# Designed miniproteins, single chains, continued (2), part 106

Each design is a single chain, and the fold is of that chain. pLDDT is the mean over its residues in the fold that is shown.

## One batch from the design tools (miniprotein)

Design m7684
Fold by ESMFold2-Fast:
Structure m7684 (fold): chain A 65 residues (1-65)
Amino acid sequence: SMVSEATAAAISLVGGLLEGKIEFESKDSGLHVSGTGLSEEEVRQIAKELLQAVDEGKSFRFEEK
């Protein structure tokens, strides 16, 4: 389903951010984050915002470095 697919994508994105391989941007919230040098707490906050955006039907973009 769309919800489970988006949740899996958010989890994968968080993993990639922890490895410093992914950059994230949310156009609706104006959030833009590079995975390089992020703390675990910062990644956790990003994951929370991604799940919130999914629940609200908002879009986000990410790309692998």
Scores: mean pLDDT 57

Design m7685
Fold by ESMFold2-Fast:
Structure m7685 (fold): chain A 66 residues (1-66)
Amino acid sequence: LSEETLRRFERALLRLYLAGRISGEQARRVAELVLRTGDVRAGLEEAVRRGIISREDAEEILAAVE
């Protein structure tokens, strides 16, 4: 992950959290998966697969970093 990609990812997560669309626990779990995979798309796909966040929320985050 580049520093710029990670910063955009973090801002997208914070935006969804502040909008009440995800909880702090959901944001933490998504961030852990992204950091573990080293790839935003792979981490988000795993988060959707595990039911942590919706596909819609994952696509919105991905659009903000790509």
Scores: mean pLDDT 87

Design m7686
Fold by ESMFold2-Fast:
Structure m7686 (fold): chain A 66 residues (1-66)
Amino acid sequence: DRDRFNQLLLRALNGDEEAIRELSRRTGIPEEFLRKTVERIHAETDPVKVGQIIQELVDRIRESLR
C-alpha cells in the first residue's frame, strides 16, 4: 500500500528511528544511508532542495523495489 509506505517514509524523514529500521528492512537500503539522508534534509532550509533530496530517496526506493 503506497499510502502506508508514504507515511513510513515521512516518519523516517522526521528522524523516527523505528521508521528508519522498518524502511531499511522493506527496501534493503542500509539504515546508515537513510540516517545520512535524514541529516541532509534537516540541515537544508531551502524547500526546493529538500524536495530534491526526498525525490532522490524515493528514486532509490523505487530502484530497490524493482
Scores: mean pLDDT 79

Design m7687
Fold by ESMFold2-Fast:
Structure m7687 (fold): chain A 87 residues (1-87)
Amino acid sequence: APASKEEQLAMLREEIAGLRRLLAQLDEILSKDEADLSEEARSILAELREIQAQNNDPRSLDELIERVRREAERRIRELEEKIREIE
């Protein structure tokens, strides 16, 4: 195989790190006023608003954030299971 065990583990851990960073930014959006958000959290909030507008989604922004959080947490669990299978 072109990818070593170490390279596969590194890629899975990088994806988990990215998802954990996303979860931290979503938590910031839910807990802080918009004016007090980091640049990264403001960027994510703008993207979420754009997605909601494009899809004419009747769900509130808070409901969308909660769904994205649940999906990220589920994906992290799946990636952690894959790491255990490779190790």
Scores: mean pLDDT 80

Design m7688
Fold by ESMFold2-Fast:
Structure m7688 (fold): chain A 95 residues (1-95)
Amino acid sequence: SLRERARQLIVELVGQMIRAVGAMIEKDYKAFIEAVREAKKTIDQLREVAKEAEKRGDTELAEKTLESVKSAENALKTLASKAPADVKKEVLDIL
């Protein structure tokens, strides 16, 4: 179901966010950028789930999915703001 797909993707996204935070703590900017790239792929898949949910009239699933996406994007941008300027630029270009 779309709800199961959304839940699976949100779990994947949370794991990617945890890796991004860990990489920033370690100042491993290569790992941070890689985690952001993986998170972006999951975010794009969640946006497609939200579009499909909206087409089926499941407005609640669409809204909750997009809220999760917006929260993740905001968190990644906040992390990037604390990185060196070149890393910040690369992350913002990915997002």
Scores: mean pLDDT 91

Design m7689
Fold by ESMFold2-Fast:
Structure m7689 (fold): chain A 79 residues (1-79)
Amino acid sequence: MISKLSKEEAKEVVDRLLERVQRIIAESTDPELRARAEKVQKELEKLKKDIESGKPIDMEKLNEVAREVRRLEAEVRAA
């Protein structure tokens, strides 16, 4: 059980989530779902900047954002 991610590992996780969110935005025809995905993208960009600036990794926020990306992907597939 990993209690803390390294800066490099956290950045890789955020980059993968950003790619997934960008795909959701590109594939979604629902304006509401697209707006939610764009909000998640901004949160991921903020997390990436915080990690790059040497701030502590907000694991709770990272996990919340990861759950929302997974939810958005499920909603796009169900549409």
Scores: mean pLDDT 80

Design m7690
Fold by ESMFold2-Fast:
Structure m7690 (fold): chain A 79 residues (1-79)
Amino acid sequence: SEEEILEKIKEAIEKKDYKTAFEYILKGREINASDEFFEKASEITGKKISKSATKYNKEELELEVEDGLKLLVEGVKKL
């Protein structure tokens, strides 16, 4: 389910496995997840994650969101 995928994203962030978090975001796109899913994914990653096809390839998206996840995690660690 979409909720299960979001939990996997959160779990990956807790483990500092940002690549796996990205893979679950891409899986959400593959299954045509709801707009609410991408809103929550954007909150979790600190980046605007779109439901629609992006101009980014998988590697570019992973780099962009990985940086966002690092900033989110570092922000939490530092306050």
Scores: mean pLDDT 63

Design m7691
Fold by ESMFold2-Fast:
Structure m7691 (fold): chain A 100 residues (1-100)
Amino acid sequence: SEEEIEELLKKIKELEEEMRKLAKELAEKHKGKSLEEIEKSEEFQEFLEKAIEMLEKQIELLKKLKELSEGELKEQVERQIEGLEEQIKEIKEVLEEAKK
């Protein structure tokens, strides 16, 4: 239903806002540090782990939205899911490298 679509979109926006807030907090804490120093920090690794969790939650909400969607919106949601799955894969590779 339209109400279910609106609720799912609201939850997705809330997750996106929470991720932006976490990214901003990390950037403020590491202001003036090199990328290499940031990437080796425990706080950066924790951020990546939280980012994976939030992206997985966003994918689940998008999968529900996809079931309720038709036409162009469904195609857009499918592209978003694929993009987020690729982002999770890339973040996992960065996290594995950072733990070495």
Scores: mean pLDDT 79

Design m7692
Fold by ESMFold2-Fast:
Structure m7692 (fold): chain A 81 residues (1-81)
Amino acid sequence: MEGLEERLATLLEPYLPPEEARRVAREAVERYAAGASPGEVARFVTERALAASTFPSERERAAAYTALSIDVIGALIDAEL
């Protein structure tokens, strides 16, 4: 999984401090390596990132959740190719 941890940490930078982004990215890589599906990993990562964030509306939170989930799934699938 070359560069996957780094890519995931970069996706989390808008939502989490650098040290927490690194930790969540590492946990996500470990979960994926242990057999978690891309969807399960994306849910874990996105829930962690958005729990630390405040949004002006629930609609904006839902949009951020969808966008981040898609980006995380894409990064995981790309790492398998």
Scores: mean pLDDT 81

Design m7693
Fold by ESMFold2-Fast:
Structure m7693 (fold): chain A 97 residues (1-97)
Amino acid sequence: ARERAAEMALEMAEKAEEEGLSPELVELFREAAERLRRATDEEVAELEARVAADPTMAAIVEELVAAAPAEDREAVRLLATVLVVLERERREKLAAE
């Protein structure tokens, strides 16, 4: 699941770049792929716990998983978990003073 999630993130980054989407979105997908490949099982569990504690992040993850083919649900859950946490962290850094 983790390797498949990282592969999907890289595919999404390539497609976003080809379609002329924002460089920030391309970087987000590439960062998600790197985090998925480098994270330990404990770090993944901590990310999942963070998402579960936030109703907004949890709702986004479940919506993305529900839209995924059954065979990809585990990979989509991992990718969505990493993406919503990274997006939250980036938003907090931009808003931080």
Scores: mean pLDDT 79

Design m7694
Fold by ESMFold2-Fast:
Structure m7694 (fold): chain A 58 residues (1-58)
Amino acid sequence: TAAARGAAASAHGGGGDAEAAAKGASTNDLQVAMDAIRAATPGMSREQARAAAEAGGA
């Protein structure tokens, strides 16, 4: 339902879109990119690393 999708998207903010885009990149490439980014930037959360990996093209 459109209303339920709208509510879910709003509750998630950018999370849903970021997660869908991250799935578009292969899981292996994304995982490697996230690990490398987190290793280079200590204290970065998984979600931040995922966003950075996605921005870098995974």
Scores: mean pLDDT 62

Design m7695
Fold by ESMFold2-Fast:
Structure m7695 (fold): chain A 65 residues (1-65)
Amino acid sequence: GKKEELIAQINGIIEQIKKTTDENEIELLLQKAGTILEELAKLGMPDEEIQELTVKLIEAADEGL
């Protein structure tokens, strides 16, 4: 379903952030992930799951810099 596709996109972005050393690319990936998280929230994804994905994104970005 759409939620599964959006979660897969977030996971793909996390993996790209972990492999990227370009700060500008990381910023663009985080912006893209933010838009997807907003769509997941609108689809009724629980706040706890949104928070978990957000934490993973932040951790990946901190590791990539």
Scores: mean pLDDT 82

Design m7696
Fold by ESMFold2-Fast:
Structure m7696 (fold): chain A 82 residues (1-82)
Amino acid sequence: MTEEQKKKILETLDKAIKAFKDGNVEEALKYMEEARKIYEESGKKAQAIGLKRFIEDLKNGKITPEEAAKIFERIKKSVEEE
């Protein structure tokens, strides 16, 4: 991906993490879907598929918002480290 795409994904992930910390699960899901689209557009198909499954798991109550925030922090760190 380009540096601009990397910056955009990091900003979107940060917004999702903040929404989870604020207790706004609906807003967090919106930003997660936006991040998925950025991964898809940047050719990161495996990451996009993984994020889609994670969104479904959160919607179905298979993971908690607390677990979701922790996973997103790990994803952000991975993107920052390339």
Scores: mean pLDDT 79

Design m7697
Fold by ESMFold2-Fast:
Structure m7697 (fold): chain A 94 residues (1-94)
Amino acid sequence: TSVSVTVAPGQSAEATFKVKKGDKVTITAENTGDGRTLVSLYSKDGKLLASLVVEPGKSASKTFTVEEEDGEYTLKATNLGSGSGPTTVTVKVE
């Protein structure tokens, strides 16, 4: 399963996706803008599971295994840029 969001400068985006215990979750973010992008992943209960700071013109990636239970996770991304260039965030679940 794969979920993607594109976040323009000054905007925020959210996406939800389902996971099963033992799934490998990979978050990849590519920032083509002039400001940093903050990426956070939360459990259904609002617990922060992962975070990435993606600097202007850079890419970042984080992989982890779902260790607790099946559930629904929420991806939040905020692009702090003021000019042009979106950040694309992709979550891959395997």
Scores: mean pLDDT 82

Design m7698
Fold by ESMFold2-Fast:
Structure m7698 (fold): chain A 98 residues (1-98)
Amino acid sequence: ELDELSALMAESEEKAIEVVRKLAEEENADLPEEDKKILMEILELSIEGQKVIREKGVESEEAKKKAKELGKKIYELIKEMKTASEKEKEEAKKAAEE
């Protein structure tokens, strides 16, 4: 399952996003449309981070800089989610500050 997604991400980031979008629509049909859009944006940012790790290596300065940038963006997106708990928002804030 995750190995299949990793293979799709290696070939096409767009296909990986499309596959997870379908899964999110099937499993999270009850979520507000705005929260679904935020989840898709978080996923796109995560795929972008994985690409940098693959190209530059996990210990590279580029990967570390990208991780901090993505952490801040993901925190801002989670703050906008109507269904996100205060605990989830606090955990995202701590991740962005590290």
Scores: mean pLDDT 65

Design m7699
Fold by ESMFold2-Fast:
Structure m7699 (fold): chain A 92 residues (1-92)
Amino acid sequence: MIPELSEEEKKLLEELSTQMRAYDAAVAAGDVEAAKKHLERFKETAVQIAKTGNDVATAIAMIAAAVASLDPNPEVRKLARETLGAIAEADA
């Protein structure tokens, strides 16, 4: 489905995947501060992906942020929703 991803877009998606794994580990450990830090890095990478103009890569980033927006912690949930908004604004 995504045969046109550039090497740079693939690298950004791999970085997102790494940040998501770190976020999941922090959530499993109950470490809210670590989870927030990983989401902040995720937000930066996701906005960069959106700025590439690749709709599929942007959709992957948005789905990941949407999953984080279901977190039971309200601070984490707020940051995930802010991330969704930032991705949408950058995608324009």
Scores: mean pLDDT 77

Design m7700
Fold by ESMFold2-Fast:
Structure m7700 (fold): chain A 74 residues (1-74)
Amino acid sequence: MSQSYVVLGDDQQGLEMARRMDEHRDSVVQTLADAGSRLVTEVVKSPTSTDQEVGDYVAEVAAALQAAADAALA
């Protein structure tokens, strides 16, 4: 498959993602929620001060995933 043009702008990427999300909305949202829950659960199971940077990063990623799930559900 050859690429005829470069995808630019939020409109192009947003429309493509919206179409895919529309067909797989429930599955995508559920997958994102599960992934976020797993990350949070793993951090809670074994939190360590030595991995403080990792903990902060995981928390930020989990928040971003939750925001993405909300946007997809909206």
Scores: mean pLDDT 59

Design m7701
Fold by ESMFold2-Fast:
Structure m7701 (fold): chain A 86 residues (1-86)
Amino acid sequence: GYEVALDPVAMAEWYREAGDEFERLGYLEAAGNMYDRAGDMYFSAGRYEEAAEMYERAARLYEKAGRLDSAEEMRRKAEYAREQAE
């Protein structure tokens, strides 16, 4: 089997794939949690645009799940990540 590299980008891709699967199954809050974690991993790797994309996906899913405070937190994280992008 493939060894998972202990690289933040590889970890982010793994969380993103998990989020995509939860979203497909309709588990909106779980999908949001996975995209939030993916965003944090991309941010740690300096992949600020990809981090912002993940946070925006999480925000939309939290909003659909009725988690308005979590959605707003994700929007703030996305905006901050975009400010770090050059």
Scores: mean pLDDT 85

Design m7702
Fold by ESMFold2-Fast:
Parts: C-alpha cells; sequence; structure tokens
Structure m7702 (fold): chain A 63 residues (1-63)
C-alpha cells in the first residue's frame, strides 16, 4: 500500500468519525481514537502529521 493510499484511509476514517460526532452518535474522544487507531494500523510513522491534522477535523466537528 502506498503512502497516499494509507493517508486516504486515515482521511476516510476521519470523515466517517466527524459525521458521527456531528450527529451525536459518538464522543469526540471516540472519533479521535478511531483516527489514531487507523493510522497506527498502517504501521507507518510518516502518517503522524496526517493523523494529527485529521483528528483536529474530528474535534472541530464536535464544536
Amino acid sequence: MSLAQKAAQVEATADQQAAKVKAGEISVEEGVQAVADTAAATGDPRLAPTATREANRVVEAGE
């Protein structure tokens, strides 16, 4: 899997989690953890900046 494909997976997870947080289905903490878990599952430390950026989007969705 390419770095771009791994980043896209983290971004897709963040989009799904942000939607759930906005709908009140999950907590901000649960959404942020799901993004972190997705990045960790790739085994690629180069995704740390992407994971941080995408987790911030989940926080913003929770207001």
Scores: mean pLDDT 82

Design m7703
Fold by ESMFold2-Fast:
Structure m7703 (fold): chain A 91 residues (1-91)
Amino acid sequence: DVLELSQRGLEEGDRLLDEAVALMPTPEQAAQLRAAYSLTLQDPEEGLKATEQLRAQLTAQDPSATPAADLLLEGSRLLVETLRRGQELAA
């Protein structure tokens, strides 16, 4: 069931974002993660690029942020694939 798979993809993406946000020590950093994920919902291609850039930036500035950045990237990739699959079936 494609609708069930799409729903699971969106739910898993949200879960990964919430776990990543919980790992961030400041509200400002948490807001950056949420902004990148929100962009992926509006523009999946640009959102994924923003998430990859944010991961590189966070890892370079603070290697301890890598687990949170990895969770966000995994969630954003899952969101992109879920949205792409939906578009492919609607075409």
Scores: mean pLDDT 76

Design m7704
Fold by ESMFold2-Fast:
Structure m7704 (fold): chain A 91 residues (1-91)
Amino acid sequence: SWQQHFGQGLQASGQGDYQSAIQHYDQALQLDPDSPIAPSAYLRRGQSYLRLQDYQSAVRSYDLSADLFTRLGIGDPDVPRQNAQLARQRL
């Protein structure tokens, strides 16, 4: 299920395994791209890319997170927008 993959992504990122975290978030997003968790999965994926110093992929993930929070009318889109701005400063 997408919930299982999202949870595995959180576990991997908590252990510092950002490559595995990204893989699990991608699997969750592929199973249900329009789920209420999708903007959070993109946000967490962006944070994992940031830890790997892949700033361009981090920005893309944060922008997708902000767009989905706005489109779904849930959460705070300013959180990923602020994270995207900080990541852009590292480019």
Scores: mean pLDDT 88

Design m7705
Fold by ESMFold2-Fast:
Structure m7705 (fold): chain A 89 residues (1-89)
Amino acid sequence: MKEKFEEAKRLIEEAKKHLDSGNYEKTAELLDKAARIVESIPEIPEEERKRLVNLLGAAADASMEGNKEVAKRYIDEALEELDRAEKRL
């Protein structure tokens, strides 16, 4: 359980680093990978899990559009939501 949260967080943090370096495609790939891990965590309520996946998808889309500021905002929101979900377990 916690291992999947830590893996998702690591992928999102790595995506943030690639976003900062302008590697938008790699950022999107890492965010998509994180979203698949989040989808596989049944302990997160379905509505909250769906919101997290949508935030990660929005961040990936913004990254592919080259919109660094929007992508970063969605990444930060996803990290906050993921931390809140983990603390409730």
Scores: mean pLDDT 84

Design m7706
Fold by ESMFold2-Fast:
Structure m7706 (fold): chain A 99 residues (1-99)
Amino acid sequence: MKEIEELKKKAEEGDLEARYKLALLLVEEGKFEEALELVKEVVEEYVAKGDLAKASEIASEALKLALEKGAPEEIIKELFEIEVEIGVKELEEAVKRVT
C-alpha cells in the first residue's frame, strides 16, 4: 500500500515508469480495470513519443501478468488489442522508410 501511494504521486507528476509500475501492482491486486486504464495511458504516451519498442514491452508485460493472475477475458482481449495496435504502428513506420 505504501508503494502504491508513492507511485500514485509520481504518476500524477507525469512519471511514465511510475505509472507503469503502478499498473503492474494493480494487476497483482486484482484491480484489472484500473490497471488496464493506466496501461492504455502509458502506452499512448510512449507511442506519442515515438518509443514503440517501450510501448510494446509495457503492453506485453501487462498482458503476461494479467494472464498469470487470471484476469477476466475482456481485460485480456483489450491488452491483446493494444499489443496488436502497437505492432501495426511499427509496420506503418517501417513502410514509410522503404516507400
Scores: mean pLDDT 79

Design m7707
Fold by ESMFold2-Fast:
Structure m7707 (fold): chain A 73 residues (1-73)
Amino acid sequence: MRKEAEEHLKKAYEAFEKGDYEGALQHVHRALRLDPVGSEKAAEELAKKFEEAGHKDYAKGLLAVKAQRLAAA
């Protein structure tokens, strides 16, 4: 994984833990743009965390962005 993508994934998890769901989405979307393949598992894990937190629309949106980025890679 590229270091820049890894840093954005770390920030996405930190934002999620703080309840900043929009910040978490922004960071994971950036990681998926920089390294779609390397970010796939983390995006799936974050989508599951969003669903468990009751944000099913955020989870579904994240999985759709993941699928688009992987298809373009």
Scores: mean pLDDT 84

Design m7708
Fold by ESMFold2-Fast:
Structure m7708 (fold): chain A 67 residues (1-67)
Amino acid sequence: SSSTLQAILADLQKDAALTQEKIREIEAKAKAKGGLTPKEQVILNFHKLVLNVLQDMSARLQAKLAE
């Protein structure tokens, strides 16, 4: 139903916002210490990938709700 899809969209948007916050925290720590270790770079790239997936899912769900 439309109401169920709207609830799912709200959860995806919330998860995307939390993931963006985690990315900002990692980047801020990197800036403070003058760089990332290879392991930290992999973790940052993973969070960026997760954010892209959440944003893609949100866009597809918004398109479906607009139908």
Scores: mean pLDDT 88

Design m7709
Fold by ESMFold2-Fast:
Structure m7709 (fold): chain A 69 residues (1-69)
Amino acid sequence: METRLLLSNLPASIDRATLASAVARAGATLVSFERLDATRAVITVRGGDVAAIRAFLEAVLGVEARVLP
């Protein structure tokens, strides 16, 4: 299954490769990455447990993650 997440409080130093690595460590695959502004991006992830992916990204990157419809 694919899930879209809004990431807030995302450091400018975090690029697609860093996010892909973090998502992979959480047990999912990064499908897309779209930066909205200096601190926000929308990502699409495939697989894994959405709650675990959110918790992992929040803990490791210090971001706020919200599930989008």
Scores: mean pLDDT 82

Design m7710
Fold by ESMFold2-Fast:
Structure m7710 (fold): chain A 66 residues (1-66)
Amino acid sequence: SGAAGSAAAKAAGEAAGRAARDGATPEQVLQMGEDARKLGEALGPGGGAAGTAVAGASRQSGIELG
């Protein structure tokens, strides 16, 4: 539930950070998050957890940055 979503969000954030360090653009990182969100919306309750985790990570990052 909440803890599992947080772990998935952390993993997504770490993967995004590594991709950025490997030369991925912020645009590519954002696209990954957008794709996960759309998939969650399309799949409804079953897929919503994955989309919600990525959205949560983005939200949390926004709070952290200001």
Scores: mean pLDDT 55

Design m7711
Fold by ESMFold2-Fast:
Structure m7711 (fold): chain A 88 residues (1-88)
Amino acid sequence: SEKREQLLKAIEKGEELLKELEEIVKKADEEQLEKARKMSDEELTEELEEAIKNKDEKKIEEVLLQAYVRRKEILEAQLAKLKAELAA
């Protein structure tokens, strides 16, 4: 079925992206990981915009790393839902 094929492709692409995010997130220490979990998407966006405006490359990298940690958690949850839908 078309729905099953679309789900399989979405899962495959999601798993590839998850592997890439895992490699990026390995560079984060425990403090950066904990900070990323506590920050809202709005707070991450505001910190990134401020870092870009100030041309603070180090802070841009730190905020992007936090955004990648958060995106990894969201992607893991989305993949779990897609796999459950495929199994149904």
Scores: mean pLDDT 78

Design m7712
Fold by ESMFold2-Fast:
Structure m7712 (fold): chain A 96 residues (1-96)
Amino acid sequence: SELDRLIEEDIEHEREHAERFRDDPLLVQMYQGAIQRLREILTLPEEEKRRELIRFLRLQIRVEESLLQQSTDPRLKEALAETIELYREHLERLES
């Protein structure tokens, strides 16, 4: 389904970021937590899946925006901005 494709894209994005920051255990835990939640959402019935994906994306954008404001690491700022942009695009697609 289209929902499953979006969730799988989000999982792969978080996985790529976990690999990029593999030497930072706190960031890896954050990315792994997001992957685990997305995998849980993937198992839900379609209507619940859509609602929980929207909730996840909105919450994650707020978390990433907060981290972006606090971060001084240019590489982390870039990764946070990438996630915010992708998740905003997915939200727009889901809410259209």
Scores: mean pLDDT 90

Design m7713
Fold by ESMFold2-Fast:
Structure m7713 (fold): chain A 100 residues (1-100)
Amino acid sequence: SMDQEKAKKIKEIFAEFFDRVLELLSENGLLTEELLSELTRIAHDAQVKLDEAIAAGDAEKAKEIAKESLRKVLELIRRMAPEVEEEVRKLAEEALKKIE
């Protein structure tokens, strides 16, 4: 369905955002084992929920899951890597624009 294809694109947008965040942290020497573990947990939870939304053909649910997961990443960055908060915020804003 068109909604299933839209939900798949939302998953791809979130995955691209997540990869760019990991690259940014790695390039700045901020990707600690603890931060990587917490980010991987957020990404895994998001992927499971997004796959369920894709299976259901629920693009609106996929959008809500992606937005919540973006907020969780930003909150984690504020606590554990505040030096790149503004750069991660810009990446999140770009992802949100693509989702809408």
Scores: mean pLDDT 90

Design m7714
Fold by ESMFold2-Fast:
Structure m7714 (fold): chain A 66 residues (1-66)
Amino acid sequence: SAEIEALVERAREGDLAAARELVRRAAQLMKQGNFEEAREIAERLAEATGVPAEVVWAEALKWAQS
């Protein structure tokens, strides 16, 4: 979506608030059972920040379980 695209670009520029919002959105999708879209967000955030996708996924999963 255009909103996720904007957040990814902000995260690429070092906006930690945008990165946290993407993790929160991925966590919400995980809670809804939408693992495919959650994975897409995690992979896009990983590409934008250089953080491994597995690390982004683990953070989102931790938030989803809290």
Scores: mean pLDDT 86

Design m7715
Fold by ESMFold2-Fast:
Structure m7715 (fold): chain A 81 residues (1-81)
Amino acid sequence: SLIDEVRALLARLDELSPEEQLAAVRALLKRWGEASGDPAGAAAREATFERLARTLSPEEQRVLARVVLHDILRGLEELAA
């Protein structure tokens, strides 16, 4: 499931470079958006992520990736309820 993929990524996140972490988050944000049936909300979340990612150092990007993955996990759990 997408939830299991997010959990697996969170468990091994520190094994990835900042660029790999951001790429994985982008892919999961897109898939969460598709699952939600809310294109406007999906576009807003992606735009916010990209703005934040551009302003952050590699170390801060790792923190952003973790925070966003937890947000994706929460959103997916809410859709499954």
Scores: mean pLDDT 86

Design m7716
Fold by ESMFold2-Fast:
Structure m7716 (fold): chain A 80 residues (1-80)
Amino acid sequence: SEEIEKVKEETRKVIFEEAELTLQAMLLYMKKKEAEKAGDSKAAAEYTKKLDAIIDKSNKLGKEEDKLIKKLKELLEKDK
């Protein structure tokens, strides 16, 4: 059904954005560890702040994903 396809597309977009944030977090975490190893506390703090912002955004997207997955499951069950 068109509704199922629309929810799939919305879910795909959220999952893709979550994957992008995960990759960004990984890169920032590596940069943070290098800054800590070099004794650069200022750079480490800046990377920590950026990581915290990504975690906050990821948490919001996770809640959106949960709602979309629940809706998709309900629609798929009715489409049997």
Scores: mean pLDDT 86

Design m7717
Fold by ESMFold2-Fast:
Structure m7717 (fold): chain A 87 residues (1-87)
Amino acid sequence: SSQLEKLKELTEEFLKLLEESKSVEEAIRNLRKLLDEAVAKGLLTPESATILRIALQELEEHPDFSLEEAKEIVLKAMEAIIADEEA
């Protein structure tokens, strides 16, 4: 579906942002901004946005996480969103 393609593209944007970030703190700030923009553009439902907000909160609560671990958490959140859309 068109929505699945948009979610895959958004996942790629989140991963690129994580790769270009200097720290997990910077990544969280940039991810929140991208998430808010995606919601404003109608690319994410409020329900899907909640899944990502929970993932970002988990990153904030674990300052010991590396950027690689942050990528895994964001990927799992996006996989959950995509699976929900496919169902």
Scores: mean pLDDT 82

Design m7718
Fold by ESMFold2-Fast:
Structure m7718 (fold): chain A 56 residues (1-56)
Amino acid sequence: VVELVREYQRLLDEIEAKAGKEAADRFSSRITPEDVRDPEKLAELVEEMRAELAKL
């Protein structure tokens, strides 16, 4: 899970750099502290963020 959390943070930073703070905030608002402990939910979000970053 630690690697997945790191990847999430890295992708969030990249989206903010390329698409702006508002775009990054849309993804960060979709995860709660409880969701961070759910590897399935976190993995799903990471994949969605990767897909979004690929469009930029």
Scores: mean pLDDT 75

